# Designs tried in a protein design run: designed miniproteins, single chains, continued (4). Part 1

Every score and structure here is a prediction.

Each design is a single chain, and the fold is of that chain. pLDDT is the mean over its residues in the fold that is shown.

## One batch from the design tools (miniprotein)

Design m12001
Fold by ESMFold2-Fast:
Structure m12001 (fold): chain A 77 residues (1-77)
Amino acid sequence: SMKDIMLKQIQKTEQDLERHKHLLSPEQLKEIKRLLDEAKKIILDPNASDKQLLLAGLFIISASSEVFVAEQAARRA
């Protein structure tokens, strides 16, 4: 299901975050965790609308993008 795909993507992002947490500020780490937690709340809600699930997808993209940008910046240093 779409929810299963989204939960797998959250899990992957959490694993990437754990691997790269030393490259992130406390503020960045807090924001990424907030985005992933908000996405999980929406996905785990059986009453979530399609619009809410789209919002959860955007939160996952935002979180994964922040981890990716931090990792890329570290590679250039």
Scores: mean pLDDT 87

Design m12002
Fold by ESMFold2-Fast:
Structure m12002 (fold): chain A 69 residues (1-69)
Amino acid sequence: SLQEELERKKTLKLFLQIARDSEEWLLETRPDMPQELQEQLRKAVRELDRRIAELDAEIARLEEQIAAQ
């Protein structure tokens, strides 16, 4: 159902947000790590931000479809 799909996407978004915040926390608390690893973490954060934005758009569309019913 649309409701079940919405709940799954909301749960996935929560997990991605936790992962994103954890990666950013590492960048802030471990400035001693090699620059190459810092750059890999920054790329990971950007990819997570992109996926979260995609999920937000999908969630918005599902909520709109449910409201229209």
Scores: mean pLDDT 88

Design m12003
Fold by ESMFold2-Fast:
Structure m12003 (fold): chain A 83 residues (1-83)
Amino acid sequence: MSVSDETVEEVKRTAEELGIKLSDRQARGVAGLTALAVTGVMSREDAAEAIAKLTGLSKEEAQRLLEAVTPVVEQGIKEGRIG
């Protein structure tokens, strides 16, 4: 799954609003995993677990991040910036 640099920066900013610092690689992974959850390919719980493993966050923090970036990812899919 390809993720645009603009989406990566939006995910990083959303994470910073929650007090979470992400690398570019982690932000791309978060966007991709969130897209799998949004499209029903992966359950929300499985996506949150994968985000926690990718980022080192707790499951609760990963769930909050998933919820916060969901609108960004949904818009990215609609605009063809994720796919």
Scores: mean pLDDT 81

Design m12004
Fold by ESMFold2-Fast:
Structure m12004 (fold): chain A 82 residues (1-82)
Amino acid sequence: AVEKAIEKIKAALEAAGATDVKVTVEGDKVKIEATKDGKTYSVTVSKESGGEELSEFAQALGLTDDQANELSVGLLEAIEAG
């Protein structure tokens, strides 16, 4: 279910210290917004694009490899459910 995928994405970002996490699923696209250290970051991922942007987003938020993997799994699940 898309709701479980969204919660997985939020949990990964919150574990990395992010706040104000917003996840929007629009068809085959997922938009994520998160705030860390007073700065807001956003990324949009689809089935065909956004992998590099997702990597940059995870690095900017200081995610560990495990947290970045959970984020990627959650995104894949959200895209497949959308």
Scores: mean pLDDT 78

Design m12005
Fold by ESMFold2-Fast:
Structure m12005 (fold): chain A 108 residues (1-108)
Amino acid sequence: MKKLIDEVLETIKERNPNLPEEMLKLIKEFLELAAKEVAPITAEEALELIEIIDEKGSKETLELMKEKGIVTDEQAELLEKIYEKDEVLANLLLRFTLYVGLLKYEEE
């Protein structure tokens, strides 16, 4: 998990070299919290939630994930702050959260 978080952060930095340091710190905190606290989810659940992101957007999907106990209130608050500054990046991070949940399901 730590290696995956580091690789995602490096990719974000490489593709967004002008990203403010404060935003990069917020993204790092979100990714570390997602790795720690995201609930395991099945591939079927992950795919369903991805479809909801595509149809209804990140905010509505995030609310559903909170209701299902997949993400914590703290994770949701961090992602909402990112969304207010960069909707595309928030969408990417939400999809990454689903990927983390899928990995946890496969790892026990």
Scores: mean pLDDT 80

Design m12006
Fold by ESMFold2-Fast:
Structure m12006 (fold): chain A 90 residues (1-90)
Amino acid sequence: MKADAEAYLARIDATLEAAAAEAEAKEGAEAAARLRALAEIQRILAEAIVEGVPMEKVEEIAKEAEEMLKKGVSLEDVAKKVEEKYKKIK
């Protein structure tokens, strides 16, 4: 399902770019860095879509990842949790 992964990335890339610009203007560079970290997580989630994980679950995991990043959890820890979650859905 490469087309579904590409559509997911395009949709989220557009949203994250807009959100990063707004966050940097209102909250500064730290908020923009958080959104860049979320963009890295979305690439891992695109692989989950290709592997057949349902979009509903991918969106749920993405929301949890965004919440963790907002709480200051490191990108490495969030990426590990995302991979653990979608591998478990099999």
Scores: mean pLDDT 69

Design m12007
Fold by ESMFold2-Fast:
Structure m12007 (fold): chain A 102 residues (1-102)
Amino acid sequence: MAREAGLAGGIGAGVAGVAAGSMSASSGTEKSREGGRRAAEAAGRGSEAAESGDGEAAARALEEAARAAEEGAKESGTEAGRRGGEAAKRAALNGARAAREA
């Protein structure tokens, strides 16, 4: 059960990272690209914590990723960037919940 929740948290972090990267590539603004980079970095830390079995650290990092993705989406000059940021936020929050439920 704990390993399954850790895996779900890691998958959520991976999905959030990919979505954040897409947002950065599609954003049209430097502020949105910065938000995407911060979200991807936080998602990476969440993945590392989930792999180590630290569900609380993984959840905190993924919540940080969700906030960065939301900020990046607000600053996006493109619809694709906004959608990418929203997807990253959802994936990060889902991963954080899975990590905490372990």
Scores: mean pLDDT 73

Design m12008
Fold by ESMFold2-Fast:
Structure m12008 (fold): chain A 76 residues (1-76)
Amino acid sequence: MELEKQAREAVRKLAEAISEAIRLGIDKSPEQALKVQQLAIEFAKRIRDAKTPEERLRAAVEGLEEAQKLIDEIKK
């Protein structure tokens, strides 16, 4: 039960981070926006293909880490 709740919350945070990264990327350059779109597609597939809450949580956490790296890059 706790893992399902954590996975759901992590996926929500990932979606929020990707949305912010897309918004920032469009303002900075098309190249950065494309990187964020590719990240979104990759992690959407990983989350969809996850068979357990643990796999979903891991995919969402990894995605959030990568999304934060892109946000930091775009903000430079």
Scores: mean pLDDT 78

Design m12009
Fold by ESMFold2-Fast:
Structure m12009 (fold): chain A 72 residues (1-72)
Amino acid sequence: SAVTEEMKEAAVAYLASHSGGRLSRSLLEAIVDYVARELENSSSDEPVTTEKLIEASRKLYEALTGVTLPAP
């Protein structure tokens, strides 16, 4: 898989550090897992970077919660 567990942990840590506990860790992990699958499906011929995973996870978090997070 193009997305590693280390990349997912970085994205979860980013969301957790900036969300103020608004969502549980399990929900943050679900957001990151969903986004990782979407990126892998959409970019089968392009590498997924940690920065792309964090940005896409941030966008989904903002869409679900209405809370704006800073760019990584």
Scores: mean pLDDT 77

Design m12010
Fold by ESMFold2-Fast:
Structure m12010 (fold): chain A 71 residues (1-71)
Amino acid sequence: KVTIVDSKGKVLLEGIEAKDIKDFPGKVEKVADGYKITLTRNYKGIAVIEKGVIIGLDGKPNAEDIIIKIE
């Protein structure tokens, strides 16, 4: 699973299913049961992981953009 944090380590979203991560705008680190992504830039309320960037456990890329609300 993937956990997304801001540049200060605040958890923004967790539990995203992913096998592999490609071309994501952040620092990506492998953790015991998944990945931790630290965002490298500020977002105005929304960060988007574009379609096709994350490879799921079934070997398929994400079928739709994953939208993360940052409040």
Scores: mean pLDDT 56

Design m12011
Fold by ESMFold2-Fast:
Structure m12011 (fold): chain A 93 residues (1-93)
Amino acid sequence: MELPADYEARLAAQQAGAQARIAQAVSAGDTATVERLLKQAEGLIELAQTSKDPGVSEAARSVAQAVVDAARAHLDQLPPELQARVAELEAKL
């Protein structure tokens, strides 16, 4: 299957958006939004592992990695339950 012409731009936008949302949620003390984004990253990791399409697997992994990396950058600002979740997701990547 041929990738869409704007695939790289869409992927970069999703990665940047995920990083910005984590940073904003952490700065606002919005742990519920951080938890939702980590749950979405978990779903993307599962999709990357179960998908038979290499393009889908790579895109899902890349976005999940961006969320986990952003959360890891703010780890000391997260409650222990979310710190444990970041470590769990990092182990799956």
Scores: mean pLDDT 78

Design m12012
Fold by ESMFold2-Fast:
Structure m12012 (fold): chain A 90 residues (1-90)
Amino acid sequence: MTPEELAEKIKKRLEVIAKSLNIPVETIYKAVRKALQLLLENPDATLEELKEAVKESGVPEKYQEIIAEFVLNVTKGKDKEYIEGILKNL
């Protein structure tokens, strides 16, 4: 799967999540982009640091961990170049 194809799947998944949680889709997009950017700048970023990035994007506290975990799961085993490709297409 290309970074572009995965980015499209991520967008669709985030739209479903946004609707289910009653959060603006743009808020979730900002959160995921910010978390991905943090991982590009710091590949060793912890779940807590990713949660902080998600919080700064305006995601409610009870959903911050789920969104941060989602970013960790979709980037697991992917190199920096692949993650950059996802970010560019989000």
Scores: mean pLDDT 84

Design m12013
Fold by ESMFold2-Fast:
Parts: sequence; C-alpha cells; structure tokens
Structure m12013 (fold): chain A 74 residues (1-74)
Amino acid sequence: HVQKLADQLSQTSGAEVRSHQMGDTLILTVRGDLSPSQKQNVINIVTSSAGSLPFSQIILRFVSDTSTETHTIT
C-alpha cells in the first residue's frame, strides 16, 4: 500500500522516493532536483491518497543538492 504510493511518486517525479513509518506518521522523502510544478504534483498525489492511508499525518520531504523542503499533510 505505502510501496504503491512510493512507486507512483517515483514515476510522477522521476526522483528517488523513500518511505518510513513512525507510529501513525508516514515520512516520504523525494530526492531529486524537482521543479515547483513537479513538487506540487507530488503534493497533490499525496494529499489525495492521505484519506485512504492509516496515518493521521504524512510528512513529505523534498531533498535536493541545494535545499530541503518539508510539507505536513493531515
């Protein structure tokens, strides 16, 4: 279930996607130099999937060579 989401995000962004679970929090790390529109597409996919996942919170991290950006989805 989580792996299917990670695979979908990898295909959409072209980046490496890692997932880690901590209790009822899911942490998704997207590693790559994504454009703002690619980041927004990833956020939209995660947000639409959040309601079907058994997590109260999803932490989405965009990591590139120059920056780290974090979004919290509830």
Scores: mean pLDDT 79

Design m12014
Fold by ESMFold2-Fast:
Structure m12014 (fold): chain A 70 residues (1-70)
Amino acid sequence: DEEIRRLAEQLNSPDRGEVARAASGLLDILQQDPSSAPLIVELTSEQEKTPNPFGAAAAQALKDIAESLL
């Protein structure tokens, strides 16, 4: 839970490496525990508002994957 929130916040990072690692971490959690999908959808929806286009794109992709599991 706290880890998911931390990783979602890292999608707003100006560092592409941090965004990539955060996205990979969230995807790994989602694959191991599909019941995390509603929380990931909620948090990535907020990250779509970020001015960082790389982070916004990663958030959108994760949201789409998580929504497919609902």
Scores: mean pLDDT 77

Design m12015
Fold by ESMFold2-Fast:
Structure m12015 (fold): chain A 86 residues (1-86)
Amino acid sequence: MTREELLEQLKEAAEKLVEAVYAGDEEGIKEYSEKIKKILVELGVSEEDAEKAVQTLIGNIKKAKAAGFSVEEIKKKVLEIIDSMR
């Protein structure tokens, strides 16, 4: 799989994670967190760092939701970060 294909899969999984956190969908949070960790490991991130990155992302999404940011605003910010990895 190419780096570009991995980054596109990461974008899809990250958007789904934001949606799941905003919906309070604990099963979705678990599923998309695991998918993001797997993609990060394939991109060369260690399993430990991938776990920390996903937990930090979830924590930041929860804080943004509590602060009144919309799901679409947070999706846009997360996608901008992933695009900067190209």
Scores: mean pLDDT 85

Design m12016
Fold by ESMFold2-Fast:
Structure m12016 (fold): chain A 68 residues (1-68)
Amino acid sequence: MEKITGEEAIKFAKENLKNFNEKALNFVFSLLNLDTKADLKKIEIDKEKFLIVLNYVAKELGEEELTL
């Protein structure tokens, strides 16, 4: 199962979602059960799980479905 770091996940979201803001970031982290105060470089996230959560947030922001 392929993993990405929390830092890479945030970078991807910021680059692909035009309306990505701090509330959207906190919502993604909450759905992934991640601590927003943890070291994002050391957090590993499943790519497929991240994509599912990110697409829910993208829909809320009125953006198109994302593919990794």
Scores: mean pLDDT 71

Design m12017
Fold by ESMFold2-Fast:
Structure m12017 (fold): chain A 84 residues (1-84)
Amino acid sequence: MWTKTGVELKGKIVKLERNEDGTITLVVETEDGSKFKVVLYGKLAEEYKDLKVGDELVIPKGTYIEVESDEEYKSLVKVYDEEK
């Protein structure tokens, strides 16, 4: 399911993996203790290549995302910058 975020999505990066396909996979913890997996695609993966564990991730309103169920975390959120 493809949608735009109606709200800002924030959390602290607790895990980070840089994939050989150029994507970045993150696990983010919100202030309520919920964890979700985030995958950054396209130009976002290039712009956020300096991210590390302990940094705060902020996904602004109006960002294109796909939300899927995840077996280990609350959800899997795929984030796009509109570059396909």
Scores: mean pLDDT 73

Design m12018
Fold by ESMFold2-Fast:
Structure m12018 (fold): chain A 78 residues (1-78)
Amino acid sequence: EEEERKKKEEELNKRLQEVTDIVQAMVDAVRAGVSPEELEALRKKAEETIEKYKKDEIGKQVADWLKQALERIDKLLA
């Protein structure tokens, strides 16, 4: 049962790293002053990742965090 909990934690950490990489790429793009079209493409990729991960209980937590990160990026653009 402890092994099963560790597997869930490893899966959560793996997905969290993947969404962290997406957020970092978007922040770097914003700071580099990329075109609105390029930023929209990165945002679409992030939204697709949210849709993919929200289908399971572990992924929902990661998707919610990514959604909050996207809202923070939107505030930086305002």
Scores: mean pLDDT 73

Design m12019
Fold by ESMFold2-Fast:
Structure m12019 (fold): chain A 78 residues (1-78)
Amino acid sequence: VEEIIKSIKDEEIKKAVEEAAKKLREAGLEESDIEAIVKGVAKIGEKKGPEEALKYAEEAIRMSQMSEEEQAAWAAAR
């Protein structure tokens, strides 16, 4: 997570990624899951901006709160 944040040159995207990481930790995700999601947040932020990056993080938190069956259904629908 820290290495991903250090690699971000855009200060607004960096702040969005830091806030996303904090929210993911508060939601009780494991560090490996947080790192994977934060990589996605950084990529979305670079392509679509910080607002879209934060929406992606919120969607990831919601997905993490789903049952295994609901997560599998969501992944299959993607």
Scores: mean pLDDT 72

Design m12020
Fold by ESMFold2-Fast:
Structure m12020 (fold): chain A 88 residues (1-88)
Amino acid sequence: MKVKVALRIELSESVADLKVGDKVTLEFGDRKFEGTVAEVLSDKVIDILIEVDESELPNLPRPGDKVTLTAPDGKKYEGTVLGVRVLP
C-alpha cells in the first residue's frame, strides 16, 4: 500500500530558488525518491513530500542521514535529514 512521507531536510547551502510545489529527486544510498516541496521553512530548511510503498519505509533515511536533493533545474544539493513523518 502506498503511504505519504514528509521529510524535513537541512540543505548545506541557501536555496533561494526552491518553492512550494517544485518537483525534486531525493537520493539516499542507491535509492531515488520523487518528491514535491511541501514547505520552505527557511533558506536552508525544507519539507518534502514523497509517496512510497509501505515496504520501502525501513529503507528511508533517518534523522542525521545525508541525502542529495536534485532541484527541477538539475542542480544538486547535499542535505541532512532532520525529521521523517509518515502522514495519515
Scores: mean pLDDT 82

Design m12021
Fold by ESMFold2-Fast:
Structure m12021 (fold): chain A 91 residues (1-91)
Amino acid sequence: DNFKKVLELKKELGKLAERSVTEEEVKKAIDKILEQATKDGLSNEGLGLTPNSSREEVVEAVKRLLEAALEAYRALQAGDEEKARAIDEEV
């Protein structure tokens, strides 16, 4: 279930955001999650893409979601909680 995998990725990113961790640690975790997602072969349905979306488009959507999570983490570290919340609502 690709929706389940996307939900699990969001939960893991949420746990990282709640921990007192460095940006480098968050980036490494994101890289590992993205690598695992590409190996597991996520489909487009859980990402809101069309049924005709290519595997490359699915990978890019996952990458964008993970990059948004990293940007939210950076905003939190900079003390911009409002920006972090806005980014989190989009993912």
Scores: mean pLDDT 58

Design m12022
Fold by ESMFold2-Fast:
Structure m12022 (fold): chain A 78 residues (1-78)
Amino acid sequence: SEAEARRRAREAFDEILKKVGDLIKNKASKEQFDKVAEEARKAFDEAGERLPSQRDQYRAAADGFVETIRQKAEEVEK
C-alpha cells in the first residue's frame, strides 16, 4: 500500500538521520559521512521504487539530504 511504502521510507530516513547525528557527535571522518550519504541516496531510490509517482520528488530530496550531510561533514572537519 502507499501508506506502508511511506512508512518504510520515513523509518529509513529516520535511521539515516540518527547515523548523521552520531557521526557529528563522534567527529567522524569525511569517508564516514560519504558512506551515510550513499545510504541516503539508496534509501530515497528504494522509496521511489515503492512509490513511482514520487520518484522525482525523492530524487530531489536525496540531493538536498546529501548536500546537508556534506555541509555537516565540513563543520566537523575543523
Scores: mean pLDDT 80

Design m12023
Fold by ESMFold2-Fast:
Parts: sequence; structure tokens; C-alpha cells
Structure m12023 (fold): chain A 80 residues (1-80)
Amino acid sequence: MIKPLTLDQRIALLERIAERSTDPVIREEARYLAGRLKKLKEEKASLTDLINEQILVDSFLLHVRKTEPELAAEALAEAA
């Protein structure tokens, strides 16, 4: 059973993808999502807002795993 990533670990993972991806679209999306998670953390957002944003982040991470699987694996290992 894989331990789920914390909010801080998800932010770190997205920031690593933003720094290392060769695809400018993936870098921009990762940076945007990391910024949104940071904002939700600072604003003490509702559980519903956090769940909705986490679904978007998980969908993005699935896309990165399909397009750049080696980068996704490295970033995940470093964030965990």
C-alpha cells in the first residue's frame, strides 16, 4: 500500500516537474497547479476545494506519467 502524498509533497513534486520537464506546456501547468495548492494552503480552503484541486493535480500527474514517465518517476521519488 503506497502512502498518499501530503499537500507539501504534492507541491514539491509539481515544482520539480516545472523545473525539469522539457515540454513548456507541462512546465507551465505544473507551476500553475503548484501555485494553486500553495494558495489553498494559505487560505485554509474548504475540504471540497482541496479535493477538487487534488483531482486536477492527480489528472495532470497521470498525463505527465504517460508523456514523460522517467521524469515523473524521478520527481515522485524525490518528493516522497
Scores: mean pLDDT 77

Design m12024
Fold by ESMFold2-Fast:
Structure m12024 (fold): chain A 80 residues (1-80)
Amino acid sequence: GMADMMEKLAKQKRFEIDMNIGVLRLALAVAKTTGDKEIEKLAREALKKMEEAAKRGDLDEANKILEDFTKKVKALQKKS
């Protein structure tokens, strides 16, 4: 029924958001290890936003947060 379909969709979205959280946690761990304070700050800010998206089950917002984080990291790497 409709309730079963909604439950399956919610579980799938949660799994995909959990994967995005994992990527950001890995980025934070790498930044801490390399001493990159700017990337560490960006990863912490992205994780806070991702936790709020996870509470709402908002996969589109979660994907956008990861994309924005990736763009900001690439921009920092191009500053010579």
Scores: mean pLDDT 82

Design m12025
Fold by ESMFold2-Fast:
Structure m12025 (fold): chain A 95 residues (1-95)
Amino acid sequence: MKEEEEKQKKLEEEKKEFAQNALDESRALADELGAAMTKKTSPEEGAAVKYFKLGEATTAINKAYSLMGQDFDKGRKLMEEKVEELRAEAEAAKA
């Protein structure tokens, strides 16, 4: 039906937007976490933590993006959960 096709188009755009926003926020949070770890340990350790956490977030977001094609709400929840986890870690590291 036309409404289904319009929903699919909106879902595709929303999936892209959610993934892009989640990646952007995850990158910013990973940068903050890495910077905090650099101050506490070393530039090498800070970089390792940053790239490790960014890799985890990217993997989770990519899986969530795939899930959004089958179940939009579950995929979105997975993305939001990963971003919130990273935010909590970044805030804890700044303390």
Scores: mean pLDDT 79

Design m12026
Fold by ESMFold2-Fast:
Structure m12026 (fold): chain A 100 residues (1-100)
Amino acid sequence: SLAELARLLAELLALLGEAKAELASPNPDMQRIEALFERALELLERALALIERDFPEHTDVRAQLRALLAEARASTDPEERLRLLEQALGLLHDLIQEQR
């Protein structure tokens, strides 16, 4: 469970890094950025389900992640979406560190 969360964290870090690099390019591929964000949202939903299953006592983290995901889905600003997803990634990272 913790190892699975760490694996999801690594994949999320790579996806958000790619989205950030694309947003910084002179001619950003918005279709690719949207696809990267959707994949990141899917992985974060998997992380939420895993936290609910294996770490049910961490209700605060689950509530915060759910709120950030909802806000990221509602936003039309790619830079705001990236910031919200990076905040979600930070919460997941902190949770993993607290278990060590």
Scores: mean pLDDT 85

Design m12027
Fold by ESMFold2-Fast:
Structure m12027 (fold): chain A 65 residues (1-65)
Amino acid sequence: GQLEEIRAGLRDWVAAGATEEDLIFIAETSAKLGNVDVARVIAEVAEENGFTKAAEHARELIEKL
């Protein structure tokens, strides 16, 4: 499904060198668009890669949506 395609793309992007700051930026963009499901996938991918700051930030954004 669309969310699994987004998850796979995010995992590939991190493998290619995306930073914790990059994930924070796209989490903020997803939140501005009201896209809770995408923000949640970003939090999960961040957690998987040890980007604790990005994961926590994405979860806080979800709680405000």
Scores: mean pLDDT 85

Design m12028
Fold by ESMFold2-Fast:
Structure m12028 (fold): chain A 60 residues (1-60)
Amino acid sequence: ASLEVTVDGRTVRFRLEAAGKVAEGSYVAENEEKARELAEQLRAHGQGVVDAAKAQEAAA
């Protein structure tokens, strides 16, 4: 499982790959500060998904 979050000015892009599935999206924030805040939230939540996927692989 992998998570990629990129910030380009006000645009936040994410790509989450887990269990053979890919989820991608982008969001244009009000400003660069809000874009960084959103990116940190996405990384925090996405890391939880990656950790859960790894735990499931370790339990198999």
Scores: mean pLDDT 74

Design m12029
Fold by ESMFold2-Fast:
Structure m12029 (fold): chain A 73 residues (1-73)
Amino acid sequence: SEREALARENKALLRQITDLQVAQTTDPSQKAAVVAGGKIAEIGLDIDVEYNSSSVDELRAQLAALRAQLAAL
């Protein structure tokens, strides 16, 4: 469905953002924190998609925000 496609794209962008933040970070402890934060964000997205009836518009808004964040990195 469109919701599943948008959720997948949002998760891919979250992973790309986490990967870029890890690549820019030299401290091993900070890298671990970034990875943990990215995983928590992915879990939160999965929960939101499962329980939100209006999730398509919400996912599109999140997608736009994540694309803007990725472009700023």
Scores: mean pLDDT 75

Design m12030
Fold by ESMFold2-Fast:
Structure m12030 (fold): chain A 99 residues (1-99)
Amino acid sequence: SLEARIEEIRASGERYGVPEEAVERLILEEEVLAGGSQEATEKLKELVLRELERQRPLARAEGPEVEEELERLREEVEAIKTVEEAKALLERQRAQAAA
């Protein structure tokens, strides 16, 4: 099922012209959620931190509350040391998005 989901993400990304980095992030998220490796967790962490840094000027333009939310998320991501911690954060974010 993990391999099938990864193929679906790759095919969807190609079909809808999703940036390669975003496709890579989605694949790494699925690997971490499936109880993946420390290597996958570290790669996902690095990629997410780069995305947050890229978004910082836009968050600042929207206002102090948005910039503070981005900084809180950055600190939470940077504090991740284990696959279990990364999985917990991802599950929490997905639960919020589904509500």
Scores: mean pLDDT 81

Design m12031
Fold by ESMFold2-Fast:
Structure m12031 (fold): chain A 120 residues (1-120)
Amino acid sequence: SDEENLREAAELLGVDVGTVRSLVGKSLREAAEALAELARAAPDGETARLLQLASELARELAKEIGEDTKLTAEMLLLIARAAVRIAEVLDQTDLPDAEVAARIEEIKEELIKKVKELLK
C-alpha cells in the first residue's frame, strides 16, 4: 500500500512519514529540490547524506522519464532503497574510485529500470 511504502521510505531516509508523504504528487524536479532542502535541514549527517543521494537519484530519474513525472509512494521507496545502497558503497573506503563509480552506476540503472516497469 502507499502508506506502507511511505513508512518504509521514511524509516530508510531517517525522516518523519509526514515529510515523505508531502513529496508524493510532486514532479520529479520539485521532489529533487525538496529532498535537497530537507538534506540541508537534516538533524544528522547520515540523514543529510541519504536525502542528498535521494535528491540526486530523483534528478537522474527526471532525465530518463521526464522531470514532470509525478512522484508516487512506490517510486519514493525505490529511491530510498537505492540511496541506502549507494551510501553502503560509499562506506567501502578500500574500493578504487572507478569501482565505486561503477557500483553506483549499476544501482542507478537498476532504479531507472524498476521505475520504468512501474510506469508500464
Scores: mean pLDDT 90

Design m12032
Fold by ESMFold2-Fast:
Structure m12032 (fold): chain A 57 residues (1-57)
Amino acid sequence: YDREQITAFVRSLPVPEEKVEELTDKLMEAARANPEEAKDPRWLLRQAYRLVRELHA
């Protein structure tokens, strides 16, 4: 995944615009730390939803 793809994906989620950059960075970091798991788009989606839930806590 490149940054543009991850940014577009994060923008498709119910997140405020001011958090898009932060979530993109965190999701890219998670994908780079877990390259095999990141090949599964379901894993990437679960990570994104986990990060979104933390924003509302």
Scores: mean pLDDT 76

Design m12033
Fold by ESMFold2-Fast:
Structure m12033 (fold): chain A 73 residues (1-73)
Amino acid sequence: MPALSPLERAILRTLLERGMATTAELARALGQSPATVRRHLDRLVARGLVARVPLANGRVGYGVTPLGVEALA
């Protein structure tokens, strides 16, 4: 499987520390644009390392999966 980029590792660690976060929260925490973070989140979701979590008000959060924790270790 392709290796995780430094930003993808940072996304997974931030999600592990917070339990879940939105794209905007991750962008703020990591000093990245929301578009950049969303692009990496879409790839991580496609790989099964991150899950989309429906939130109140039709918002979407993201959480790390057990596979994502293993990939980070």
Scores: mean pLDDT 82

Design m12034
Fold by ESMFold2-Fast:
Structure m12034 (fold): chain A 80 residues (1-80)
Amino acid sequence: SVEELKAEATARIEETIAQAKEEIEKSKDEELKKQLELFIAELERLRKEIEEETDLEELEELVERLDIVIEKINELIKNS
């Protein structure tokens, strides 16, 4: 359902932001910190768009974009 997709997406966003913020706190790499801060801003934008969306097809597109952003963050952290 739309409600279930929103709840799952919001939880994933909150978890990913928390992980990225933890990496920023621990890292000494200033470039990595800047890149993670930009992705956090993108996740916060996506969270607002997802919370306001009522159309299932549009919500699925936002979730696909969310998946891409999360993958980029995970790859960035993995390679740091």
Scores: mean pLDDT 86

Design m12035
Fold by ESMFold2-Fast:
Structure m12035 (fold): chain A 79 residues (1-79)
Amino acid sequence: MEKEKEELAEEIREQLRKYGELLIEKFREQGASEEELEKVREQLEKEIEETEEYLKNSNLSVEELKKILEETKAYVESQ
């Protein structure tokens, strides 16, 4: 169970990292400066790290984590 939670948290992190890359590209297309993009990257990295730690230390079930992963994938795909 613990190993499954860790693996799911890592998969969620990878999806969030992919989403972060899409956000950076979108902001670049909208004319964001390099300074603005660096701040966005820093914020995203912090949020991703906090999310991974939260999920690993959460009282969430494996089923709940799988639901979060699927929802995250769907959200990323919608971008």
Scores: mean pLDDT 79

